# Ledger of designs, part 82: designed miniproteins, single chains, continued (4)

Each design is a single chain, and the fold is of that chain. pLDDT is the mean over its residues in the fold that is shown.

## One batch from the design tools (miniprotein)

Design m15018
Fold by ESMFold2-Fast:
Formats: C-alpha cells, sequence, structure tokens
Structure m15018 (fold): chain A 65 residues (1-65)
C-alpha cells in the first residue's frame, strides 16, 4: 500500500517545484504571497506522504524547496 503514498509524494514534489517556479517569476507582492502559500501547502503534502515511510529523506536530497 505504500506505493500510493509514494505516488502522492512524487506528485506533491512536482507541485512544489511548480510553485517555486511561480514564486521566482512573481512580479507583484500579491503573486509572491500566493506562490509562497501554494509552495507551503505542497511541501506540507509532501511531508505528510514522505514521513509515512521515509520518502522525505530522498525528496529533500533531490532539492525539493
Amino acid sequence: GRERALEVARRAREEVEEALAELKKAKTTEEVTRAIGRALRAIGDALHAGLEHGALEEVAELGVA
């Protein structure tokens, strides 16, 4: 059953990368705040899925956020 958690973690990692890319190209304070919020939520999702069986260590090493 851990494959589902790994799939969610992988997807969350991609969402974090997308949110960080949005943050890098944000041009207004509102866009920056929104991008930060999205990145934090995606990181939280990745942490939740990763901690379930240690995938967090690999995700962190791959340079997620």
Scores: mean pLDDT 66

Design m15019
Fold by ESMFold2-Fast:
Structure m15019 (fold): chain A 55 residues (1-55)
Amino acid sequence: MASKEEIEKLKEEIEKLTDPEEMAELAALFAREKKPSEEQKEELAKHIQERIEKL
């Protein structure tokens, strides 16, 4: 399960990206390696959606 620090770190990396494809790839890689909980996956999906809306 991913730590809170790992989730926050990923959110920061996503905020630096401008390509939705790269955001999705980074999130998928994180999910594969760190195995976040369902709640953490939902949090990350929401963060990516909010970031895309700001582009």
Scores: mean pLDDT 78

Design m15020
Fold by ESMFold2-Fast:
Structure m15020 (fold): chain A 78 residues (1-78)
Amino acid sequence: SSFADYIKDILLDALKEDKNALDKNSKNKSSLANTARAIYEKLKKAVEENKEYIEINGKKISREEAEKILKEVEEFKS
């Protein structure tokens, strides 16, 4: 979905500026890094808990969309 693409772009933009931006112990406290990290943790937890959807800012993305986003993020970090 367009919203899933928007979320993906936020995560990838954070990684383009700082490859460690999504790391749990990152010292990067920029607005972009903080927002991206919070979303990233929410997506990971929802996928691990096998939830049907994730709600972000009042909008839903499916678990399958979240899994695809996380895969692209992992590939970008490699």
Scores: mean pLDDT 85

Design m15021
Fold by ESMFold2-Fast:
Structure m15021 (fold): chain A 60 residues (1-60)
Amino acid sequence: SEYEKEIKRLEELIKRLREETDAQVAATSDPRKQQLLRDVGEALETMLEYLIKKLKEKSK
């Protein structure tokens, strides 16, 4: 189903987002920028996880 495909795509996106956030934080020596990158990454991950939850409910 389209819901199942989208859920899988979003799960892969979360994995890539975590890896990219960690890499960007590690590449930055500015503590303020490191905190901003972590905060943005966490907010985006939370939004994506919420969307996955809603799609799983609809895919029943």
Scores: mean pLDDT 85

Design m15022
Fold by ESMFold2-Fast:
Structure m15022 (fold): chain A 63 residues (1-63)
Amino acid sequence: LEGAIVRATRDVPEVPGVILGLRKGDLVEVLRSYSDGLAVVRSLATGEVGLVGLSDLEVVGWA
């Protein structure tokens, strides 16, 4: 999944310092993925980095 461009399938509430807040339809790049279903992602809109659950994302392309 590293290098994938993925889309948020739902709104994800921000947890400051832990979870990156996303709106449904936001595009992020997967920087790292973990076996527990979490990923470190970078927002393409803001450049912010944070954790997101992979279950809330769908792959739409590659960086």
Scores: mean pLDDT 77

Design m15023
Fold by ESMFold2-Fast:
Structure m15023 (fold): chain A 64 residues (1-64)
Amino acid sequence: SKKKEILDEAGKLYTEAVKALLNGDFEKFDEILEKLRKIAEETGDPFIKAMVEVLEELKQKKKE
């Protein structure tokens, strides 16, 4: 289903964003986060919205 395809893509982007953040690559992290934000906005999926929120929280903690 399209929903499964979208969730699979979002999961891949989430994993790539976490790796970028762990490597200190904030530029790549921000690019991936923006892609996830667009998917969350277009789909309204609460799980994808939660992914975005978690990534934003992780970035904030990394800057502390």
Scores: mean pLDDT 83

Design m15024
Fold by ESMFold2-Fast:
Structure m15024 (fold): chain A 94 residues (1-94)
Amino acid sequence: MEEVRELLREAEEALRRAKESTDEKEALEAAERALEAAERVLANPEATREEKLRAARLALEAAREALKKATTLEQILRAIGLILRAIGLILDLE
């Protein structure tokens, strides 16, 4: 329970960094951190469905922020990959 709350806070912090970052690499790194936290929430058997959905949505929003800031093809593809992985987490909950 405490671990899930900490991971949700990490995902929220990562989303904030992705939104506030003016550097595309920092935004991508923040989105990757949000996705890692979300994947750990979904893997935790004590996490509720609501917590898992929230984590996945935070990761999706962070990935979308990274995509908005992406300037190279490599960065765009990385951000799209993060978006697809986050959508996959949401679909796994339905």
Scores: mean pLDDT 86

Design m15025
Fold by ESMFold2-Fast:
Structure m15025 (fold): chain A 66 residues (1-66)
Amino acid sequence: MKYLVTFTGSEAEKAAFLAELKADPRITVEQLSENEYLITINGSVEYEIGTILRMIGDPNVEVKPL
């Protein structure tokens, strides 16, 4: 499924978050703007739910399903 992710934190927090996502071959990250990214998760439903819950738990990140 695809998710729109908007970063509201520091550049260091954004860089760390993006590095974790890009390290996973099941996650595709496409930059739409300086702080907006399109994320595609290609895995099991259980893996997808776990990934989304981790992203939603970050106070400096806003996640919207597409």
Scores: mean pLDDT 78

Design m15026
Fold by ESMFold2-Fast:
Structure m15026 (fold): chain A 102 residues (1-102)
Amino acid sequence: AAAEEEAKKLLEEIARKGEEAERLGRELIELTVAKAAELSPEERALAAEAARLAAEAGAIAEKLKDPKGAEEVKKEGLEEVKRKVEEALERVREALERVRAV
């Protein structure tokens, strides 16, 4: 059905973006540790928050590997979960650029 195909596309998009956010979040943690002495308190707080959101997005991507997890995400709303994962991805990208610039 058309609705099932659309849901499948959204689930695949959420999984891809969540995995990307988790990967960038891991890079951000590693870089933040390496540059800890050079980072301001604001930059450290930004990096910590972005890493937390990235880990949450990664957990959503992991849930989607299980049919029960996929049904939970569908119940929460695919568009809403997609927005949460996209927010995490943007936050981790911004924090990573800022930490790289230090």
Scores: mean pLDDT 86

Design m15027
Fold by ESMFold2-Fast:
Structure m15027 (fold): chain A 98 residues (1-98)
Amino acid sequence: DEEKKKKEELLKEAIYKDAEAGLYLMSAASYKIAGESEVKKLEKEAEEAEKESEEKGKELREEKKKVEEEYKKKIEEYLKKAEEYRKKAEELKKKYEE
């Protein structure tokens, strides 16, 4: 039955799209952990530098803000890709359940 084979292929594609969505969610989680670690490190360095030089402390605070923005953008990109792949999986599952 060719229709049964087509349905099995749709289910397989849906499973692969769900798996890809899961990998993007893991990437977002990894960047969140890495970003929080880097931001905490820069905050401590800024506090220590500020005691010796107000200018050096200010430079490190600006670097911290830039790092926060870069990690936030990366997390948002991975979350958006996860949503796109999940929607594709849902469309394939809907065709399978016809």
Scores: mean pLDDT 85

Design m15028
Fold by ESMFold2-Fast:
Structure m15028 (fold): chain A 87 residues (1-87)
Amino acid sequence: SMKEKLLEKAKKLEEELTELWEKAEAAKSNEEKIKLLEEALKLLEKFKEELKELKKKYPELKELIDQILEGIERQEELIKKKIEELK
């Protein structure tokens, strides 16, 4: 189902973000940490655009997509705050 495909994409993104976060924590310089966190933001922005297009094509998934978007926006705020703290 399209719902299952959406959930699988969200899971893969979560795994990629976890790997980037772990690499950022292991990084020894603030410059390297910021670079990895900016990469995470780029992945989140890409997924947001995909969700926006999917929402237009499948209005029946609106509630699920809106819930995922809220989670993404919260995660973006946390990452942006962390980047500012490292500058």
Scores: mean pLDDT 87

Design m15029
Fold by ESMFold2-Fast:
Structure m15029 (fold): chain A 75 residues (1-75)
Amino acid sequence: MKEKALELIKKARDYLNQGDYEKALNLFQEALKVAPDELKPLVYLMIADAYLKLGKTEEAEKWRQKALEVERELR
């Protein structure tokens, strides 16, 4: 599970770096389906970054808040 999530995150990051934000978002969402809770804050922050680059600031803030909430639960 964790290895598959990391592989999806890596591929999504590659698309994000290429400016293919929609493809990156799809892959980050696939990563969330298989990611352990410890990785979810990272994926939420990356989704927030992709939405911010798309100009969707409200969506970006929503995903950022999800990352903070999950990290608080893990402490």
Scores: mean pLDDT 81

Design m15030
Fold by ESMFold2-Fast:
Structure m15030 (fold): chain A 110 residues (1-110)
Amino acid sequence: GYSPELLAALREAAEALEEAARRVREAVRRGDVEAAARALEEAARTLRELADRLEPHDPELAETLRLIAEELERAARRARETGDPRPAERMAEFLRELAATLRADVARAE
């Protein structure tokens, strides 16, 4: 089972990912490429920080989170390169699903 500190980190990450998903959707609605890209980059940073905390306990999950962070960073670059924030909308949905998965993991551990 995870320590209380790791459970808190998972909860904080889930909340941050939900907020990032909301910001991406708002940016896409406004056609704001830069805001969408920044929200994806913030989500990637959250996942890398969570991965660093998880690495000593669950290195496989830590690596998975780093790969997801790389995909988010690629999506941010693609949005800037194309001037089209719409592909970021799919990433917002994915971030919401990932947050739900992390919340479910916390609930099962408690």
Scores: mean pLDDT 85

Design m15031
Fold by ESMFold2-Fast:
Structure m15031 (fold): chain A 71 residues (1-71)
Amino acid sequence: SLVEEIKELLAQGLNLAEIVKILKEKGYSAEEIEKALRELGFSDEAVEAARRLAEGADPEEVFRELVASQV
C-alpha cells in the first residue's frame, strides 16, 4: 500500500519532501499522497505542504515550510 511505501522511505531516512518527489515519479496523485500522510499521523500543515509540492509548487518554498513543520 502507499502507507507501507511511505513507511519504508521514512525508515531509509528520507524527509517528507524527498518522499513526495519519489511518489510523484511513481505516478501517485496529490490526493493519494495527502490521504496516506494523514493516515500516518502527519500534521495538517505538513500534509498541505506535501500536497502543494505534489501539485508542482516551488520546491524551495515548500521545503522551507516542511522544515518548519518537522522541528
Scores: mean pLDDT 73

Design m15032
Fold by ESMFold2-Fast:
Structure m15032 (fold): chain A 56 residues (1-56)
Amino acid sequence: MDREKALSYLNKAGMAAMEGDEEKAKEYLEKAEKAGASPEQIEAVRRHVERLLKEL
């Protein structure tokens, strides 16, 4: 599993959420999970993405 690739996708999910792109944020979260991100990392970033999308 590639930790750097997983972290890159998690960061891209956050950036997509800041842009208001819910579809891309979800896509990058799925890619991070496939790249080996832990369930805890996915959950933390998913909650952050939800907060950003609600504030926009």
Scores: mean pLDDT 78

Design m15033
Fold by ESMFold2-Fast:
Structure m15033 (fold): chain A 73 residues (1-73)
Amino acid sequence: TPEEIKELVRELVLLKMRKIAAEAEILVLRRQIEKGGPIPREELERRIAELEREAEELEKRIRELEKKIEELE
């Protein structure tokens, strides 16, 4: 099962990268709110909320996958 572990680890890395990307985008959008700009605050807040939900779902998937990897080790 080293091959199965390798596949799961690859999937785990991709999920972690997606979460990092979502969190980075949230930071950029929060800075835009603080700075003020042409995009309405409500629109920025809506996008942040969507990204926060995405990050939460990714966190859950990451935890489930980490547990599966631990069970196979």
Scores: mean pLDDT 86

Design m15034
Fold by ESMFold2-Fast:
Structure m15034 (fold): chain A 84 residues (1-84)
Amino acid sequence: SMAATLAQLEKVKKLILEGKIEEALKQLDQAIAEETDPELKAMLETVKEAIEYYLKDKSLTEDEKLMLMGLAVQSLIREVRRKS
């Protein structure tokens, strides 16, 4: 359900802000695996790709990585809420 997906995304955002990136990615992978809506699944996969991109970017500080990863998740939360 949309409510379940939003709860999972809020948990992912919280884990990222706590610096628990491995746990955040596990939670996001679970959300992707459980999602049956192809549009939402693609959006979740896109956010995961963005997180992985920021994580490997050697030009970013650790704080900048956390901020950008958090913003990517927050953008998806806003998009899902807008479509509700």
Scores: mean pLDDT 86

Design m15035
Fold by ESMFold2-Fast:
Structure m15035 (fold): chain A 59 residues (1-59)
Amino acid sequence: SLEEVLRLLGEARRALDAGDHEEARRLAEEALRLAEEVENEVQKARAREAAEYLLRLAE
């Protein structure tokens, strides 16, 4: 669900802020996978962009 995706994105961002790049990558990858199941095209696109952005930051 979108709610689960947003929760995972928030957890990934908190992991990044804490310096835990490995955990941030894991959470962002899971968020990206679940984002594909979001039915609303605009919400799906935003969730994908957010997850991909966090993945780039976690490198």
Scores: mean pLDDT 85

Design m15036
Fold by ESMFold2-Fast:
Structure m15036 (fold): chain A 75 residues (1-75)
Amino acid sequence: MIKPPWSEEEIEKRKKESLKRVIDDTLEYARQLLAEGKEDEAYRLVNSLLKGIDGVEYPSLEEGIRALEEKKKEL
């Protein structure tokens, strides 16, 4: 069996740090897509990550971006 090299607290900290990076990268890329006029692509990108986090699909890009920003603040 593979034993994790960290304490349970360190594992949770690293999971939160990893998720924060993914959210940051996704928000940055979504902003780039919006700047290029690719709103549909930005919407799909944001909702793809949100489905992976909580299984929820948001009806608008603005709501999706807000939800990702809120999740990042909670981490």
Scores: mean pLDDT 76

Design m15037
Fold by ESMFold2-Fast:
Structure m15037 (fold): chain A 83 residues (1-83)
Amino acid sequence: MEKVKEAVEKAIRELGIAAAESPDPADTALLNQAARDVYEAGKKSKEEAIKALREAGQRLAGTPLADRVIATVEKAIEELKKV
């Protein structure tokens, strides 16, 4: 379970950094919501965490931050799949 928590925390941290660096309040709100969704899902199960990470990636695909954050989300999903 340590690896699941680590992957989730890493993804949340990157989402939080992107939110703090975003000059657009709408992008900040979207990134903070994605981080909350991943955090809550991570409390339930590995499978829920993976689902929330995929959904976060889909939400971010339409934003200027997509490339940076999607790479972090995909890495977290791969780490979770191996646990």
Scores: mean pLDDT 73

Design m15039
Fold by ESMFold2-Fast:
Structure m15039 (fold): chain A 61 residues (1-61)
Amino acid sequence: SAFLEAVELAGEGMKAYKEGDLETAIKKLEEAIKLLTEAYGEKDSLVKEVQKKLDEIKKEL
């Protein structure tokens, strides 16, 4: 399921972020957003939530 794969990727990304691995966090969250956007579209609430987190993390670089 694209949803389950995206949730796992987002979870891995957030775990990496909490551990200070910003590069891995960004890669995993970008992969999750791609899968969710392809499955549900850019206006989906989960896509927006993950995108917001990705944008916040990118500002820390």
Scores: mean pLDDT 83

Design m15040
Fold by ESMFold2-Fast:
Order: sequence, then C-alpha cells, then structure tokens
Structure m15040 (fold): chain A 80 residues (1-80)
Amino acid sequence: SIDDRIAALEARLAELRARVATITNPRVRAMAERNLDAAEADLREIRENPDMDELKKLLLLAVAGGSLTTVERMIEREKA
C-alpha cells in the first residue's frame, strides 16, 4: 500500500540521518541534510493530505526516494 511505502521511506530516512551525522566534510554533510529535509517534506505533505490525488502521492514518493538515493551515494563517495 501507499502507507507501507511511506513507512518504508520514513524508516530509511531515519537510518540515513544517523549515517549523515558521521560525515566529516561539513559541506557534504550540509548537502546530504538538505536532501533528507526535502524527502521529509515530501513525505509530510502526503501524511498531511491523505485525500491527495494518488498519482501525486506516487510522484512525491518517487521524488522522496530519489533524494534518499542521492544521500546514499554521497555516503558511499565519502567512504571511498
């Protein structure tokens, strides 16, 4: 369900917030935090507007997921 997808992305966001806190480079950390904040805002918009059009919900989920994937790639680059 859409609710299950939101919950999964919220869990992933929480995990990534903890990982981003360990990034030593302050500029990279700030950029990662902005991507996490954007994903959180998209998920919050869906939560606060349950009667929102389903296609718009799916689009916001896709955008939020993309933001989280960007953060994961930034963390991977910091490890390399």
Scores: mean pLDDT 89

Design m15041
Fold by ESMFold2-Fast:
Parts: sequence; C-alpha cells; structure tokens
Structure m15041 (fold): chain A 64 residues (1-64)
Amino acid sequence: MEEEVNERVRKLIEQAWKALENGDLDRAEKLLQEARSLLPYATPEVKREIEMLEGVLEARRRKA
C-alpha cells in the first residue's frame, strides 16, 4: 500500500477524533467522509480505524 495515502488517512482520522472530543460532530463527520473517500487505497487496519470512528460518531450523534 502507498504510505502517502495511509499517512493522509491517519491524519484525517486524528483530526476527526479531536473534533469529536471537542463536541464538533459536524466537523468530525466531514473529516470522516474525507477519510472514507480514500478507503479503496487504504490498508485493512486503516479501514478498521475508520469503522470504529464511525461507530463512536454515530453513538455521539444519537446522544447529542
């Protein structure tokens, strides 16, 4: 897999987690969608991280 794509996706995931911690669900969702656009080029590990982040965002949105 190309390290450049995986590095970009990991940075988007990190920023999405920060937005989620700050309660900015809209920003977290936008960053997550950007990361998802790179899924066809990502490793299985990165795909799992995105799925976990999606689950947390979904849970937060239902409680917010």
Scores: mean pLDDT 76

Design m15042
Fold by ESMFold2-Fast:
Structure m15042 (fold): chain A 63 residues (1-63)
Amino acid sequence: SVADLLAALRAAMAAGDRETALELAILLMHEARGASYAEIAAALGISEATVRRRLRRARERFG
C-alpha cells in the first residue's frame, strides 16, 4: 500500500540510505499520483532513463 511505501521511505531516510529512499520516492510518485517518467525526472533533477531503472528496482523490492 501507499502507507507501507511511505513508512519504508521514512525508514530509508532515517538510515541515510539515499539510494533506497530515491527508489521509494519514485515508486510513490508513480503509484500515488500517476506521475509520468518525464514529470518524476523533472521533479528530482534526473534523467528519464534513471527514473525507469530506479522504478524497476523499486517494484522488484517493494511493489
Scores: mean pLDDT 82

Design m15043
Fold by ESMFold2-Fast:
Structure m15043 (fold): chain A 87 residues (1-87)
Amino acid sequence: SGLAEATARATEAGRRGAEAGLEAARRGGTAASGAGAALLAIGAAIDAALEAYRAGVATREEALEAAGAAMEAVRPAALEAARVGAA
């Protein structure tokens, strides 16, 4: 389904963003850089869901649900990046 595909794409994009952000934070980032990494991860998830909608892979409603699900899935990694950057 479009929801499943959009969710998979958004979650993968967000997860990759979170991993990159966590790595940057671990290299001696600040609270601001950790928060920025978390925002980039969330933004990547939203952008992927929106692109699925624009490409006709998902309906508007499916894309919104996918974005929400992806943000929840990547939240722990995004918060960890912010925490590491604040240390």
Scores: mean pLDDT 77

Design m15044
Fold by ESMFold2-Fast:
Structure m15044 (fold): chain A 58 residues (1-58)
Amino acid sequence: SREEVEKLKEEAAELAKKYPNEEAEKHLQMGQIYYYQEKYDEAKEHYEKAIEILKKLE
C-alpha cells in the first residue's frame, strides 16, 4: 500500500543520513521515481534494497 511504502521511504531516508552509500542512494532515487509513478510495488522493492544495504553498515 502507499502508506507502507511511505514508512519504508522514511526509514531508508533516516538510515541514509547516518550511512552515506552510493548504491543505497541509487535505490532511494529509483524508489522515489516509482512512487511518483504510483508503482508502489516497484517503489517498495527499491526502498527495501536501500534499507538492506544501509543496515549492513550499522
Scores: mean pLDDT 84

Design m15045
Fold by ESMFold2-Fast:
Structure m15045 (fold): chain A 59 residues (1-59)
Amino acid sequence: MKKVDELVKKGEEEFKKGNIREAGELVSEALSLDPNSEKARKFYEKLKREVERRLRESS
């Protein structure tokens, strides 16, 4: 619902700022409130791929 959408939106803003950890916390909270949210699930998958990419690059 609206709270989930706001959390995802805030997560996208944090991601844009480079605050990957904050973005991850926000999307996790959104999924905790509504695990069926397509917006939250898609953003989570996007963050997961970016984190995996950065971990490989930092190794």
Scores: mean pLDDT 79

Design m15047
Fold by ESMFold2-Fast:
Structure m15047 (fold): chain A 110 residues (1-110)
Amino acid sequence: MLVLTQPASVTVNEGGTATITATASVETSGVVSWWKERPGEPPEALITNASTRASGVPARYSGSGSGTTYTLTISNLKAEDTAVYYVVGASADGSSGFAFGGGTTLTVNA
């Protein structure tokens, strides 16, 4: 069974860089996406296929990783980046559907 583990929270100062690393219990197919959720807003796709930015997403958002380790990096942090970030992925063997991480609360301090 694929389980995606990510940190519960990350706190960084404005202008800094946040890294959120997710670990998979088994190898993924590389079909890994990162999503941003804010109260009162629809969920926003940030990264698809581990490293491809979604349309309209600023260049300061990037994704990397393969196998069992995937990282979302957000540089030049702004107050608007304060949100919950979710990793979503599928196992390499295709035996199960998509798995969701528990979410990481990112807090950006001024």
Scores: mean pLDDT 81

Design m15048
Fold by ESMFold2-Fast:
Structure m15048 (fold): chain A 82 residues (1-82)
Amino acid sequence: ADEQAVAEARQALETARSHLEEAKKNKDNVRKSTIHLTAAGILIAAADFYLTRVTDPAVRAQLEAEIDELRKELSKLSKELD
């Protein structure tokens, strides 16, 4: 039953990770970096919503840790632009 929620959370986090990497590569282009950071933020929030449907405690803990890691990276990169 939670398989779909786990798959959607993982997909969102993978896409968010790609956007964070693109933002880091393009930190000299504020507009491009901002677009990627915004996309990453939206996807991390989406993953967090999908997580509410995950009942397996081990899988939930792993996804929560990954969400926290990506949120910290997003915060660091956002501060570097301003």
Scores: mean pLDDT 84

Design m15049
Fold by ESMFold2-Fast:
Structure m15049 (fold): chain A 106 residues (1-106)
Amino acid sequence: STAERLRALALRLTALLHEAIQDLEEEGLISADEASALIKRVNDATRRALALLDAGRLEEALRVLEELVRWFKEFVEKHAPDNEKAREKLRRAEELVREMRRLVEE
């Protein structure tokens, strides 16, 4: 189903954002406490999106994930604008959201 495909992409997005946050912590760009707070934010948004997918509310689930990626972009631009690893993961996150948008528009 479209919901199952969106769930798979949402989980891939979550894993990618977790990896990006971990990389920023390992490179000393954020503290361990900041990394924990960011991971919590990603997990809270993912949990909300998955609940919306389970309810058949695909457009609302996608909006939650689009807002999450927009927030992540703002974070990277403010805190790590010259970090190539963060920029690459941001590009991949935006590609995943575009794929999710295509599925909702089917």
Scores: mean pLDDT 87

Design m15050
Fold by ESMFold2-Fast:
Structure m15050 (fold): chain A 70 residues (1-70)
Amino acid sequence: SDDIDDRIRTMSTMTRDQIRDQLQIQVNQLRQTNAPQSVIDSVEDTVRMVDDGAPRSVVIDRFRQVQDQI
């Protein structure tokens, strides 16, 4: 839980572009480690939220929910 909270705190200081880059890195890492497709899809959906112009707070909240599944 502390690791997730630290990640969320860090993301709160990031720009939308930086958040997108971090999410894309996570998608690539999950694919390389053969993570469940449902987990990969959840992170990719969060990337789409950034691309679709969702507010930073909404993206960060979704990221927290997804991290709880990993």
Scores: mean pLDDT 80

Design m15051
Fold by ESMFold2-Fast:
Structure m15051 (fold): chain A 80 residues (1-80)
Amino acid sequence: MSPREQFTEALGLLAQLHEQVRESDPELAARIAQAMREALAAPSPEEGLEILRQSLLELKQQFPEWASQLDAVLQQMEAL
């Protein structure tokens, strides 16, 4: 899979997570949306992927109640 394809798939995974948490945790949802915007503004797909990965790691520390779901997304991104 190319870096561009990996980035598109990773954004899809975060969009699914955002939809899942939107009603339950608006603060986490807002942070996910921010991470996606920052990744989309990155100069390359590779840098966008790194922003998404780093953001998920930070969110896992800040939202431990969602750690399992955030970890699942991280594992799916690493498998791309």
Scores: mean pLDDT 86

Design m15052
Fold by ESMFold2-Fast:
Structure m15052 (fold): chain A 64 residues (1-64)
Amino acid sequence: SVEEALEKESEAFRELAKELLEEALKLDPNSSEFTSLATTALLLAGMSGDEELLKEIKELLKKK
């Protein structure tokens, strides 16, 4: 079904966002690579519908 396909797609985006976030956290937070990976993770988290992950990445990008 369409709903089942959307759930699988959302889970894939969530997992990819988490993977990119983990890679970003290994880098210098002042680097352009960090910003690129974290921003991409933010977009994927938004597409996944995971509000908590989205908030976490937004907070990280604000250098709080």
Scores: mean pLDDT 80

Design m15053
Fold by ESMFold2-Fast:
Order: sequence, then structure tokens, then C-alpha cells
Structure m15053 (fold): chain A 66 residues (1-66)
Amino acid sequence: SLSEEIEELVKELEEALKKNDEERAKEIAQRLDRLGTLAVIQGDEAAAELASKANKKVKEKFPELK
């Protein structure tokens, strides 16, 4: 499901953030943005919210990524 895929990516993102791996975090954030958009289109509010919160953490940790 979208929710399960997003949860897996969030875990990978948290590890990238712990390692200060900016490029990896950016790649995961781009995938989360795509899946979050699909969740919105499908009406999966929980999955969309999870992706949104993860992307916010990336921007807070790496402001230069936008």
C-alpha cells in the first residue's frame, strides 16, 4: 500500500538524516513527494500527512534543499 511504502521511506530518511547524507535525504524526499501527491489524489489523507511531515523534517535539517 502507499502507506506502507511511505513508512518504509520515512525510516530510510531518518537514517539518512542521522548520517547527514544530504544527497540520500534529497532522493528520498523526492520519492516521498511523488507518493504524497498520489496519496492526495487517491484520498489517502493519512499517507499524505505522513509524507508531508517527512518532507518538512528534510527541509528543517537541510534548509538549502528548499
Scores: mean pLDDT 79

Design m15054
Fold by ESMFold2-Fast:
Structure m15054 (fold): chain A 85 residues (1-85)
Amino acid sequence: EEVRQKLVELLEKAVKEGPTPEIVDGIAEAMKQASPEDVAEAVREVARKYPDKVDLLLNIAKGLSYFVPEKAEAARKALEEVKAE
């Protein structure tokens, strides 16, 4: 729960301020600690609030595939689902 909320906070910060190295590193660390389900729920929450930023969130998820492949794929799949809504 706390890790999921931190991930939501960091994703919203990336959307509002742009994905700086510090923010992206924070997202990667939060994703490592979160379950794939928590990652999927966090990205759906942010994507629904900022539907014009779904492609930015997808690019962040793709960029993290080397560091957190399972969690990055969960994020990508959830974002594609929101984009189809």
Scores: mean pLDDT 83

